# Ledger of designs, part 113: designed miniproteins, single chains, continued (2)

Each design is a single chain, and the fold is of that chain. pLDDT is the mean over its residues in the fold that is shown.

## One batch from the design tools (miniprotein)

Design m7917
Fold by ESMFold2-Fast:
Structure m7917 (fold): chain A 72 residues (1-72)
Amino acid sequence: MLEELQKLADSVPEVASLADAPPEVIRLLGRAVEAYQAGDKEAFDEHLLELAKRYPERARAVLNLYEFYQRQ
């Protein structure tokens, strides 16, 4: 997971933050957060990786969010 996120973040310049994200990105983030709160780390990882693959311009922001949750 982390290695895949790092690869995506390194391959595309970060041009947009998660704060300015389209509704589909917000929906995927919501699913990831819900999975994390439910203790489903596998679903959390899958949702964040899916988001980064679909929106590689936001992969760096997704990687930062993933690292934030890993420190909780």
Scores: mean pLDDT 73

Design m7918
Fold by ESMFold2-Fast:
Structure m7918 (fold): chain A 68 residues (1-68)
Amino acid sequence: MPSREELLAEIMKLVDELTKDLPPEAQAEARSLAQRLVDIMERLGITDVELGKEAVEQLVAAIKSDLA
């Protein structure tokens, strides 16, 4: 089975958890960026779920920094 669905599901779960306390606009931005990250990873043949989670944590941290 292509890892895209598994990677996307895991990444979106993490985004939801990390952005629970953020405004809806910031949550939507984080989800959009995470989805683009998954698309880029798939195009590059990168299917490492842990690498994807690490990248998403950094993306959410950057969004939180911009909001502070």
Scores: mean pLDDT 77

Design m7919
Fold by ESMFold2-Fast:
Structure m7919 (fold): chain A 79 residues (1-79)
Amino acid sequence: MKELFEGVSKDTGAKVIIEGEDGVQEGSPVLATMPDGKIATGGVTEVLERTETKGVAKVAAVNPETGEIYEGIVEATKV
């Protein structure tokens, strides 16, 4: 079952959506919307904390139009 977790990267201010299954996992898909409206896609590279309703994870995302790479830590809550 597809679960959505939403959070904000404190490093970039990006709004981040993580698609989890049984919580946030390494390789979980990530969609990041930057404060300037740019979109980046990627995945979870490392899980730091995981519960059924919360995840703290390192993420990496790339803007496919510019090639810009965004990395950061996101604290996300299940919605």
Scores: mean pLDDT 80

Design m7920
Fold by ESMFold2-Fast:
Structure m7920 (fold): chain A 74 residues (1-74)
Amino acid sequence: SEEFKERLKKAYDEALATETPVRAPLEEVQRAIKELFEALKNNDYEKALEAIRRLVRLVTPEEARQIFEAIFSE
């Protein structure tokens, strides 16, 4: 439902704002970003969501927020 989607967006924004990133090798970050763009290219939002969950742990909150805004701006 629409209400659930709005709640999900808020929950992810909250997670991004917690600023609890995990330092990871650049290679892992690049893989997650590549998977995200491939999923967006193919309109596969389930894969995009999974890639974002990984990115939230690998990149800074600010970077993750910008990526999420790109997804949810549609």
Scores: mean pLDDT 62

Design m7921
Fold by ESMFold2-Fast:
Structure m7921 (fold): chain A 102 residues (1-102)
Amino acid sequence: SELAEIERLAQKILDLLDEGNIEEALNLLGEMASRDPLDIRPLLPVLDKIEEVINRLIDEGNIEKAKKILKRLKEIADSLAPKDSPIGRLLLGIVLRIESKL
């Protein structure tokens, strides 16, 4: 049931990102990541989609919105650092990759 719940929540996050509801998507991702799930595979497409959304904003010249999202991702990653979370490390990786292009 935990795997099915994570898959359902991952799909909800993807739907929120597609709707442009980025704040709710990141809040839900932070909540899921804070539970330190053993199987992170359902969240990998979510992380890919977040990176895609940020890169699209940068390509469109919406740098300020991209920076706000990066700041939120870093806040989530920093909150997960004491737990040595794999999701936290992946989020920090996204932040560092994108900031290197700015």
Scores: mean pLDDT 84

Design m7922
Fold by ESMFold2-Fast:
Formats: structure tokens, sequence, C-alpha cells
Structure m7922 (fold): chain A 90 residues (1-90)
């Protein structure tokens, strides 16, 4: 539920920070922004016991995490453009 969504969104945010540190600024910004939206939605769902919002937050957190992983993979290869494109998919 909401706690799982928060854990996944927090991991996505950590990977986005690593992408930024590698100089892939757009990839890290886009992936980090997606993680942030999932974090906010999960936090609201937890606060109000909103099960529908928790499920939506979990779906967003999973997408943000996949985008963050892909973005970081390309950032490690020096492909800043592809890192940005993959980060934007979150």
Amino acid sequence: GAEEALELANEADRLAEETLKLGAKEGGLYAGSAAGVAQIMAGVARRFGDEELAERALELARRALEAAKRSLEYAKQGDVKKAGEEGAKG
C-alpha cells in the first residue's frame, strides 16, 4: 500500500540523485520529479487512509523507479540525452 509506494519512491529519488551527480542533469531532474510526485501521493494516501490513492501512488512509484534505473544506466555510460529520455518516462 502507501508504505510500499513510499519505499519505492524513496529508492527512485536516490537513483535520481546518483544520475545528477554523474552530470546527467535532465535525467536526474525528470526521474527525481517523478519520484517526488509518487512520494507526495503516497504520503497523502497514508495520512487519510485512502486505499485508491495508495494504489495509484504505488503504480507511479513503480514507474518512477524503472525510469530512474534506466536513466542512471545511460548516465553511467555518458549518454546524457538517453538518460533524459528514460527519466522523462517516470
Scores: mean pLDDT 91

Design m7923
Fold by ESMFold2-Fast:
Structure m7923 (fold): chain A 59 residues (1-59)
Amino acid sequence: DFLARLRALDLNTLPPNVAAVALYLRSRPEASHREIGEALGLSEATVSRAVRYLRERLA
């Protein structure tokens, strides 16, 4: 389960933008890339790359 692995992940091992997106997704797993970007002050492209990084890491 992606969300279970995401909640167990040590955020200190991640790049800062990826860690921020991971922390947000722990509380708001259904959030859109736009919503995450607006909340964290990141572009949708940065959020998209961070989510892809997390999915590849937790596959």
Scores: mean pLDDT 82

Design m7924
Fold by ESMFold2-Fast:
Structure m7924 (fold): chain A 81 residues (1-81)
Amino acid sequence: SMEEVEAQLRSLATILLRYLEQHPELDPEAAVRGALAAIPEEHRALFLELLIEEARRRAAQNPATAAMMERVVATARELLA
């Protein structure tokens, strides 16, 4: 179902962002592009929208990650255009 797909994509977005928070040496742009390549084409737009939502939520909870989360959001927005 679409509900189950959304839950799985939201989980993947959370895992990706948590990993980036734990590995500040990684390029957020490359990580987002790499993760997207592993997602079926028909689900990529939804994943990017959920990734933007989750990145903003996490930046609000931990302001120290705001710059990294902003780069994630900018990359996701570019890929949605």
Scores: mean pLDDT 89

Design m7925
Fold by ESMFold2-Fast:
Structure m7925 (fold): chain A 87 residues (1-87)
Amino acid sequence: SAAEVEAELEARFEELGAAVAEFQKVVASLPPEELERLLSSSKSDEELVEKLYEAGYISEELKEKLLEVIELAKRKEKADEEAAKKK
């Protein structure tokens, strides 16, 4: 059922939204110098997430959820670009 699939996707988006909120809280709690260092040494959002995990600021579970958020955001950007090109 499409409704069941949509309900499962909505539940997953809520979980990912909670992960983003937790990430924002972690970022806000970091010293500005440390945050700037991590940002300047990271070539991508994925690398930033990996470095936060390696430094012990986020859990492995949060890392996996954030990587999923990044992938979904990239897929949405591609879908939006394709929709903009199509008539």
Scores: mean pLDDT 75

Design m7926
Fold by ESMFold2-Fast:
Structure m7926 (fold): chain A 95 residues (1-95)
Amino acid sequence: SDDEIRSVATDLGRVLGDHHNDPGGGRILARIIESMLLHESETNPEVAKQLLEGMRLMIQGDYEGARKLFEEVVKRYPDNVLGRLLLQYADSLLS
């Protein structure tokens, strides 16, 4: 649902902002991710569901599990901008 997307994007933005010592940037990133995922839910609902599940894993600290889900999305849809972006974030948190 739109409420779930907003909530998960907000929490992920907080996690990413904290890791970069940039809570303001994290809040901006949350709104960007929310907008991108809402668009994805209209065009590719199964992809949106997988991305949302990966984002939840990132919030829970399961960066490896999140990376695997995002890798599968990028493998199936190599031009998916949000999938590639989230994969880069998950990989960065594992480095």
Scores: mean pLDDT 87

Design m7927
Fold by ESMFold2-Fast:
Structure m7927 (fold): chain A 73 residues (1-73)
Amino acid sequence: MNELLREAAEAIKAGDEEAAVEKIREAYRQTKSDLEYAAINLEILAKEAEKLGMKKAAEEARRVAQELRDRAA
């Protein structure tokens, strides 16, 4: 994601609108994939936190995972 956004910014500076649009679209697709991946990792962390008795950390991880899923949908 960050690399694609940097490439989009470089294309804008160069005046290459077509390349900028393509990189923005790629960044959007990558962001959706990154959000799904982050949500899965947060679910794993929530399970680990529950195992360690860290109820607040588990609750926060679940809440953020749901928010990311909503954004990815």
Scores: mean pLDDT 77

Design m7928
Fold by ESMFold2-Fast:
Structure m7928 (fold): chain A 61 residues (1-61)
Amino acid sequence: SLREELERFFAQLEAAGLSAGQLESVIKYLEEEAKSMSEEDKALVEEFIERLRARKAERAA
């Protein structure tokens, strides 16, 4: 499912120890992809974007 794919993707990003700038690039990519998705999938992707924004803010501090 999309949720399972996003959870695996998130885990990989966390394991990779991405910088704030790299996380911003990932967020931009997901925002663009979400524009073409259904409302249900868009809501799910937005949930993950919020999680990434929190991680980015933590690493930027």
Scores: mean pLDDT 82

Design m7929
Fold by ESMFold2-Fast:
Structure m7929 (fold): chain A 85 residues (1-85)
Amino acid sequence: STRTLFFSASTPAPEGLKLDQPVSRAMTVEEAVEYLRRLAEKYGNEEFLRIAQKVESLDARGVGVSEWVDPDGNLHVKVSVVVAE
């Protein structure tokens, strides 16, 4: 059996980034961890690093990342992790 776990963080979006609808993409665990570490460095937000550590520690079958910018100009990143039960 599998279970899906969700992790999310938000940060102020860079000027000109317009993602008013969620953009979703599939990633490997390595791609997702690297991407989240880059977000942590770029935005100075340790929550992305904590999510990266959780994703790396899980026996993950697959990872999905969804991104959008809210009306207040915050970039939201939602990570969906499919794990074995």
Scores: mean pLDDT 83

Design m7930
Fold by ESMFold2-Fast:
Structure m7930 (fold): chain A 65 residues (1-65)
Amino acid sequence: ISREVGAMLRMMATAIEHGLSIKSSLKDGKIHLEITVETDAAAKDLEEEAKFAEEQGIEVTITRL
């Protein structure tokens, strides 16, 4: 399993744990993940996973609702 796939799965698992959905897209061969958060706890957990995902070449956008 590639590191990018692992990072994407971690982001998805964390989002599901907080009852959230992630939008995924590809742009110029790069994975982009978009998620909206409503709580500080979800924001913190997803920002921590987003740092790892960004290190693997994934773009992450987290929006506070």
Scores: mean pLDDT 79

Design m7931
Fold by ESMFold2-Fast:
Structure m7931 (fold): chain A 60 residues (1-60)
Amino acid sequence: MDGDGYVDAEELKEILESRGLNPSEEEVQKLIDLFDYNGDGKLDKEELEELLKALELSES
């Protein structure tokens, strides 16, 4: 990864697992759908940060 690409479902699942979550493939796809501004089925850096902020706030 060059650090400026998109985050796909597999990469998002790994990121969420590192946060102590265990999402299903369907849950990962739903998260992408909710935060995917481009509609390309992937998250850019800004979309990923918004998703992670939402999850971190709910974790407390």
Scores: mean pLDDT 72

Design m7932
Fold by ESMFold2-Fast:
Structure m7932 (fold): chain A 70 residues (1-70)
Amino acid sequence: SPLQEQIKKLAFEAVKNNMRAIGDMVDKMLAARKAGASDEEIDKIAEEQRQKMLEDIKKVQEQIKKLEQQ
């Protein structure tokens, strides 16, 4: 159905965006480690990325819900 195709496109874009964000997170963690950051500070970088991913998932869910209401 057209709705199913739109949902698949949204899911694909979300996957691509999350892959880029994971790369950025790894770069930040490596830079922090090189600067002498503690394990706790590195864990905070991972937690900030986890929270951002949850917000991005929520946005995708809201977009899907809006499509289903049309």
Scores: mean pLDDT 82

Design m7933
Fold by ESMFold2-Fast:
Structure m7933 (fold): chain A 60 residues (1-60)
Amino acid sequence: MTITGTLVKVLSATPRTALLALDVDGVGMLVRTESGVDAAALAAKKPGETVTVDGTAVEG
């Protein structure tokens, strides 16, 4: 699914996927991305930036 939120932290990034801590409408959420392209782009982002990723919510 497509998830949009404010980046809190990139917890891990691999060539295939990344695990992110996002703030989605005031709710903390852990999101795993479905592609390494998103993972590479997210490594360049700063906390507080809005991100949109194709992924799965794993915890919130």
Scores: mean pLDDT 72

Design m7934
Fold by ESMFold2-Fast:
Structure m7934 (fold): chain A 56 residues (1-56)
Amino acid sequence: SAADAAAGAKAGRGAREIGELTGDERVAQAGSEAYRLGLAGDAEGAFAALKRAGAT
């Protein structure tokens, strides 16, 4: 849904900011990708990108 996609974009932006602040390039890149996917309306893709970076 549009609300889920917006939530994915917000989560992606947050992850990007945390990754940039902590120097975690993987998290920053995943956050950027999730933000783009969420803005495009792809909630599933946004959360999948974040899950890949957060898994281990």
Scores: mean pLDDT 81

Design m7935
Fold by ESMFold2-Fast:
Structure m7935 (fold): chain A 94 residues (1-94)
Amino acid sequence: SAREEELRRLREEIERLTERALEAIKAGDVETFVEEMGRLVELTVRVLELLDQRDAARLRADMEEGLARLPEKSPEERERFVLGLTEFALSLID
């Protein structure tokens, strides 16, 4: 279905953005990291919308709150946020 094809494309994009976000953390590039994480949040919200998740709006708000706090976090905390969000998003698709 068109939805299954969009979910497959979203999975690939999420995996690619996750790799780029982790690379940005290793490089100490906070600006690039925040930009890539913003995109990862948008893709995660799109997954929630495609799966008709009732709490999509609340989960968006929680993710955006987390994203806003990322510049104040350590590299280790940023890595945990990336991995946690990616694991959550991919678990929805799987």
Scores: mean pLDDT 85

Design m7936
Fold by ESMFold2-Fast:
Structure m7936 (fold): chain A 94 residues (1-94)
Amino acid sequence: KPKTLKEILQVIRDAVLDAVNKTAGESKVPEVLNKLKKEGVYITPDEVDVKPDKATPIEIAAAVSRAVTLVAGEAAADVVEEHLKATGLKWAQT
């Protein structure tokens, strides 16, 4: 069976934290994580989980893209996407 959902979410968390810190700054990290939490994606340092109805790669990718773009801007969202591609995570857009 594939890697656990928790392992996937940990990779996403690391990508988001790095991208937001590098582009928008540390102060925007809590806002991005709170936005994701409202969408059912939990990737805080203390909690890595997702609502079952949101547990597909496409839904997680869409939630991450929206939260990062809205709070930290398009440049931060682009850095997250490149980081996730580099880690070999498979994303579907449809």
Scores: mean pLDDT 72

Design m7937
Fold by ESMFold2-Fast:
Structure m7937 (fold): chain A 99 residues (1-99)
Amino acid sequence: LEEARKALENGDFETALRLAKEEADKLVSQANEAIKAGDVETARKYIEQLKEVVDLLDEIAEKSTDPEIRKEAENLSIKYRMLILAFEVEVWLLERGIR
């Protein structure tokens, strides 16, 4: 995530977008495995880290002058926000012993 943030600060939006996507996909996998294991605490940690990546994607979309990069960042932000919502519901259900 820090590498993606540095790329953004340097105006390298393509690298920032790529690194942000790679980190988000990794966090999604880690959150999913934690949820499957019933590890609410670890799942919440990865969900919060994924929210940080979404914030970075929003910043890429806002600051980039390239319409293709902006569109990809916006689409990824929406995708990961939907996954965050789904994970939060799963964690809520786990905390209540519903599954």
Scores: mean pLDDT 87

Design m7938
Fold by ESMFold2-Fast:
Structure m7938 (fold): chain A 84 residues (1-84)
Amino acid sequence: MTTEKEVELTLEVDGVPVRVRIRTVTTPDSVEVELEVESDDPALAAAAVDLATAALTAALEAQGYRLVSEERTARSARLVFERA
């Protein structure tokens, strides 16, 4: 009952396309999300991490999950959600 999915998408940050990889691991009681930004510009990378993290958190909270752990780097984030 553990499901793993990977999605690659392009976010537009200040008119610049930035590629983001999102990996999710879903169990009955939790969702773990890892995202990684592919950009040589640290400012664009940080903005893309912020945008993707905010969007993912909002989407999962709307589905009845609660953010319980967040780890960030300049180019990545790891988020852990639990069923509320």
Scores: mean pLDDT 81

Design m7939
Fold by ESMFold2-Fast:
Structure m7939 (fold): chain A 94 residues (1-94)
Amino acid sequence: ATITFRSPRREVAEAAAELFRRASKELGWAVGPLVETPDGYVIVMQAPSAEAVAGLVLRLYDAAGRLVLEIEFRLKSPTEIEAVLGADSALAEA
């Protein structure tokens, strides 16, 4: 299954990339590089099963224990997962 994460914010994408690299090491996912596209920043990953990933939530916390990023994995199609930001608006300030 292909997992795609997109963000218009470089800081969000960079933090997500680190989170995904750590998770992929444990879960056996193949994580692609962070790339800049017309859609902003994109990270594409491969997982063995869409069902195993769908509904998963990854969280990144600051040293103070504050939620920085929350990534939800949603089934977009039987072979595609979309990784979306949840309550992780800490980096979305103007």
Scores: mean pLDDT 75

Design m7940
Fold by ESMFold2-Fast:
Structure m7940 (fold): chain A 118 residues (1-118)
Amino acid sequence: MEIIKGEVREAEGSAPPGGAPVTLTVTASVKADNKIVKKLIGRVTVEADGAPVRVRLAVTDHNTGKTASAEAEGDGGRLEVEVELDIKGSKNATGSVVGTVTADGPVRLRVELELIVE
C-alpha cells in the first residue's frame, strides 16, 4: 500500500476589530494515473487566535463524481478535520479538496489531499 501526497495549500486572513468575519477558501488537488486507487483523504488544519471559527471540508473524486464532507466549529484554537472518500476499484483518480473557514479574528488554514493506492 502506497500513499501519493497531493498539493498542500495554505491561506491566512484576519477580520479587523468590529468588522465582518473573514472567509477563506482553499482548494488542493491530486492526480494518479495507472494506479489502483482505494481512498482519497482530505485534511484541514485551522489555527485561530481566540475567536470562534467554523470550518467545512469537502473531498471530490472527479472520475466518479463521489464526494464526502465534514464540518467543525471551535472557540478559537486549533481545529483538525479529516474526511475519507472510498473510491475502491478506480484505476485512475483526479481528486480535489476544498476547505472553507469563517472566523471573527486572525486565522490560518492548511488543506491537504492524499491518495491511498494498492
Scores: mean pLDDT 81

Design m7941
Fold by ESMFold2-Fast:
Structure m7941 (fold): chain A 61 residues (1-61)
Amino acid sequence: GPMQEELARRAAEGLATMLTSGFPEAAAVALVRRDVGPHLPEELLEAAIAEGRRRAAELLA
């Protein structure tokens, strides 16, 4: 639902921020999975992680 989409969007933004701030990718992804995983369907969680990685890669290019 809309709250899950908003949570997924914020998770992607948070992951991108951690990665662009120099946090190790494995640790940043583990934090997102721990914090947000219980509140999202697996497909939305994986999409949010992929989007966060994509945004970080674009910003670091």
Scores: mean pLDDT 87

Design m7942
Fold by ESMFold2-Fast:
Structure m7942 (fold): chain A 94 residues (1-94)
Amino acid sequence: MLDPERARALADRLEEQGLRLGESDDPQTQILAGLLLYRAGELYRRLGETERAIELYRRAVEFFRRAAELGDEASSELARQLVEELERRIRELE
């Protein structure tokens, strides 16, 4: 387990990498970008930074929605499932 300082540093790095990958129009890369932002959001949530976590979850949803529109049938179905799961989590926190 990471101490809070290391957890925040990891969350910041995952957010940076997720946003960078999200610049790609490749559906699989968009899914990876969303997953990185989701993981960053989970770390911020554990650190008590709930508003920042929700913002990153919403960003992840946007990347998953983009992947769903642009991907093949299997990638689109996975991305839609990820959107549904994450929107449920956002509702639980708000």
Scores: mean pLDDT 83

Design m7943
Fold by ESMFold2-Fast:
Structure m7943 (fold): chain A 118 residues (1-118)
Amino acid sequence: MEPSKEDMAKFAIALLVRQLSLALRELAEKSTDPEVRKFYEEMAKKLDEILKNARKLTPRELAEKVVDVLIEGLKKAREMNDEEAQKLFELAFESLIDLLRRYLPETAKEVEERYKKA
């Protein structure tokens, strides 16, 4: 039996979240600044908590929680003048929007509007 469109959306969002969490942890390991390292570790931890609860969330709820973390991460990266983190969060937003357009096009529009305001 083919997986539902909602199941595919949740799987793909969870994969993106896992990839972003790993990338943030790698940036933390490479950082010599304790404040920057702490920022990456805190963002990765928030993503890991979303991933842990992903099964209990609808695809829309999962996407909304991910967007909240991406907005927080992007704002903090800008405040810290961390261009590498800014680019990572921008890429994560674009990847999430592209993914949502395939499975949840209405949610994709809502996420795109939030990204433009961030």
Scores: mean pLDDT 84

Design m7944
Fold by ESMFold2-Fast:
Structure m7944 (fold): chain A 87 residues (1-87)
Amino acid sequence: MEFEKYKEEASKSLNEKAAEYLAKAQLYFDKFVKEPSEEVVKKAIEYLEKAKEEAKETVTSMSSEEFEAGIDKAIAAIEKAYEEYKK
């Protein structure tokens, strides 16, 4: 997943708060990969949703629609990984 690409773009083109939420989402996703838990997955998704909401009015280098689509794809990927974990 190109999650790092969205974090880098956020740092350059979104407000500081949206970039912070993307960084926190990545941190919790990395924690999920190493030590899976429902709480960690929920936190990763929560921060992605917060980044999406914050970026709605502040994206300057890509359209809000493109950024939202990227976040939705990242959320779907995390949810799918968690579904595979909770066998």
Scores: mean pLDDT 68

Design m7945
Fold by ESMFold2-Fast:
Structure m7945 (fold): chain A 103 residues (1-103)
Amino acid sequence: SMKLINMQFVLLADISELLLQEKTNPKIAADPVVRQKIEQIRQLVTQAIKNIESNPALAIALVQQIIGLLEELEAHLKDVDPESAALVAQVTERLKLILKELE
C-alpha cells in the first residue's frame, strides 16, 4: 500500500539523518546513553523494513517500539543538544501520523 511505502521512506530517509548525527555531532558521539538508544533504533528500523511487505502487522508493532525509543531519545537530548531533540521530535510526529493513517 502507499501508506506502507510512505512509512518505509520515513524509516530510510528521516531516521538515517538521525543516525548520521552519531558521526557528525560531537555531543552525541560523547554521550553513551544517546549512542545506545541510536543503536537500538537502528536495529529496530532494520527489522521493521524487512517486515513491511511480508508481515505488516509486525512492522507496525516495531515502528511503535521505535516511536517509544525516539521519545526517550528526545527527552534525553533536550539536556544534551536541543537542536537534535527538535529533529527527533519531527521524525516521531511523522511516524505517529503514518501509524494513525494505517488504523
Scores: mean pLDDT 79

Design m7946
Fold by ESMFold2-Fast:
Structure m7946 (fold): chain A 69 residues (1-69)
Amino acid sequence: AELARRGLESVARMAEAGHDKDTVVGALRTLASVLPPEQASFLREAADEVAKAPQEEIPGLLRRKAEEL
């Protein structure tokens, strides 16, 4: 799960830098498209959770998801 973890950490840094929710969701879905199925599914789940979350909660959500891997 190293690639998915690195992807989540990278996207968390994007959210911390002020990138909007749509950009963050797009980045997660793009990463999922190039990863193995198990890692891709986890990133798609993260994207769905981000889509439902308030903007201010997104960095913390992505950091917690990376820790689950």
Scores: mean pLDDT 82

Design m7947
Fold by ESMFold2-Fast:
Formats: C-alpha cells, structure tokens, sequence
Structure m7947 (fold): chain A 100 residues (1-100)
C-alpha cells in the first residue's frame, strides 16, 4: 500500500539520520584525541552538519507524505534525531572545554 511504502521510507530516513549522527560522533571523538579542543570544535561542526542534513531529509519525507500518520511519524523521527544531535553536541562541548 502507499501508506506502507511511505511508512518504510520515514523509518529508513530516521535510521539513516541516527546513524549519520553516531558516525559523526565517533569521528568527533577521534578528532578530539588528535587535535584536542580544536578537534572538539571541528567534531561539533560535523555533528551539526549531519543533523541538519538528516532533519532536512525527514522534513521532505513529511512534506511528501500522503498519509497523515506517516507525516506524524516522519516529524517525530526528525525531532528525535535533532534531540540526539543536541545531546551529542553538549557532550562534545563539555569535553572540548575541559581540554582548554
């Protein structure tokens, strides 16, 4: 069904977004080990960029959704990915500050 296909797209977009944030966090941790506080700042920028791309993609999924439940699922997923990114950024900011 159309709704089933759109639901799968919304769920896959969320998984992709969360995965991108986790990968960016791991890259940020490596940058911190190599470059200290400067690595922390670069890592935060990477997480922000990946989160922005994921949010933009999920907003488009919500906009394109013909089923209201799928639209709500995509918007909820967007908010959850954004919240995840904010928590990661806060953790990286604290770690970078401790290295200054």
Amino acid sequence: SQAGLEESIALMAKIAGESSVFIAERRAEKLIKREGAEGGRKGIELVQKEAELAVTMMDKVAEDAKDERVRELALKGRDEVQALAERVIEKLEKKAKELE
Scores: mean pLDDT 86

Design m7948
Fold by ESMFold2-Fast:
Structure m7948 (fold): chain A 76 residues (1-76)
Amino acid sequence: VEAYDFVAEIAKEIGTGLPAVQEALDFLLKAIESGEIDLEQAKERKDEIVKYLKENATPDADVEELKKGILEIVKS
């Protein structure tokens, strides 16, 4: 529930009109639920994740690059 609520707040700020954004956010949700990403670390980096996706999520965005960027932000 908390992981879903967190990802839903990010989706609300960015919008999910682009398939690449939806896939990147689904990845983030699954990574938090699996324990690959710590929820509290992700929460501390919420503003950086939002900014990163707003700047890099284009119609031609590589979804694997978006996933890597999210991982680097939350692990930093």
Scores: mean pLDDT 80

Design m7949
Fold by ESMFold2-Fast:
Structure m7949 (fold): chain A 70 residues (1-70)
Amino acid sequence: SEKELENLARKLAQQLYSLFGKSFLDLSHDEALEAIKTIAQFMGMEEEWNSLSVTEQRKLVDIVRALIEE
């Protein structure tokens, strides 16, 4: 659901902001996607990430970027 995608994005954005700060926004879309996947693994959420369609994964990257940009 959209709420589940937003909840996942918020958790990932918090951890990514802790590690990268706003420098996360300097990553290419593909680099951002790999960073998100890596952090999902560290958080034990890799299966949740891998259950998303390609379209949902790309949408989640956009939500994470928006949350970090403020």
Scores: mean pLDDT 82

Design m7950
Fold by ESMFold2-Fast:
Structure m7950 (fold): chain A 78 residues (1-78)
Amino acid sequence: GNEVKVTVPEDAIGGTFVFDPELFYEAFGSSTRINLPVKLPDGSDAYVQVEFGSPEAAKKFAEEYAGKTATESRVIKY
């Protein structure tokens, strides 16, 4: 499916996605489920777990959400 499942742990809420969209595809070589780094307001690092239904959904997510804030766990449909 063209879905992205985002799981935001409590310690990652309010974190900004700081991944590089160009390096995103390297994470796909072994799994459709990856941990994406987020930068918290206090300067510490946390991770959001993301599961991709397809490479196309992953590309759309990466381009849309890089630099955006993680607020809640959700399923995104493309």
Scores: mean pLDDT 75

Design m7951
Fold by ESMFold2-Fast:
Formats: C-alpha cells, sequence, structure tokens
Structure m7951 (fold): chain A 71 residues (1-71)
C-alpha cells in the first residue's frame, strides 16, 4: 500500500540523516519520504526510466541535505 511504502521511505530518510549527521525536522523527513514514494509509483507505472528514476532520486536527496542544513 502507499501507507506501507511511505513508512519504509520515512525509515530510509531517517537512516540517511543519521549516517550524514543531520538533524532534520519531522516535516522535512515526511516531505522527502512522500517525494520518494511518488517517484517509486511513477516508476512502477512506467512513467520513468531506470535512469530518470535514479537521477530524480539523487535530486530529492540533494535537496533534503540542503534543506536539513538550513534548519
Amino acid sequence: SREELLEKAIEVVKESAKVLGLNPSEELIRKTAERLVELFLEGQEGKLSTEEFQERTKEVFEEFIKEAKKE
């Protein structure tokens, strides 16, 4: 389900933040996780190639790191 995917994405974002020594807000974690879920679903629907999925995922994490550093 979308809810299960979101829960897993939240854990991935939290783990990434911990590894990078970041202290993001709950709101930023959730927003980033929701973007990752959207990309995954677009990939499943055939709307994104594997290469496009990888590039957009990279952009999401780059924006997450930038925003977390501003908090």
Scores: mean pLDDT 83

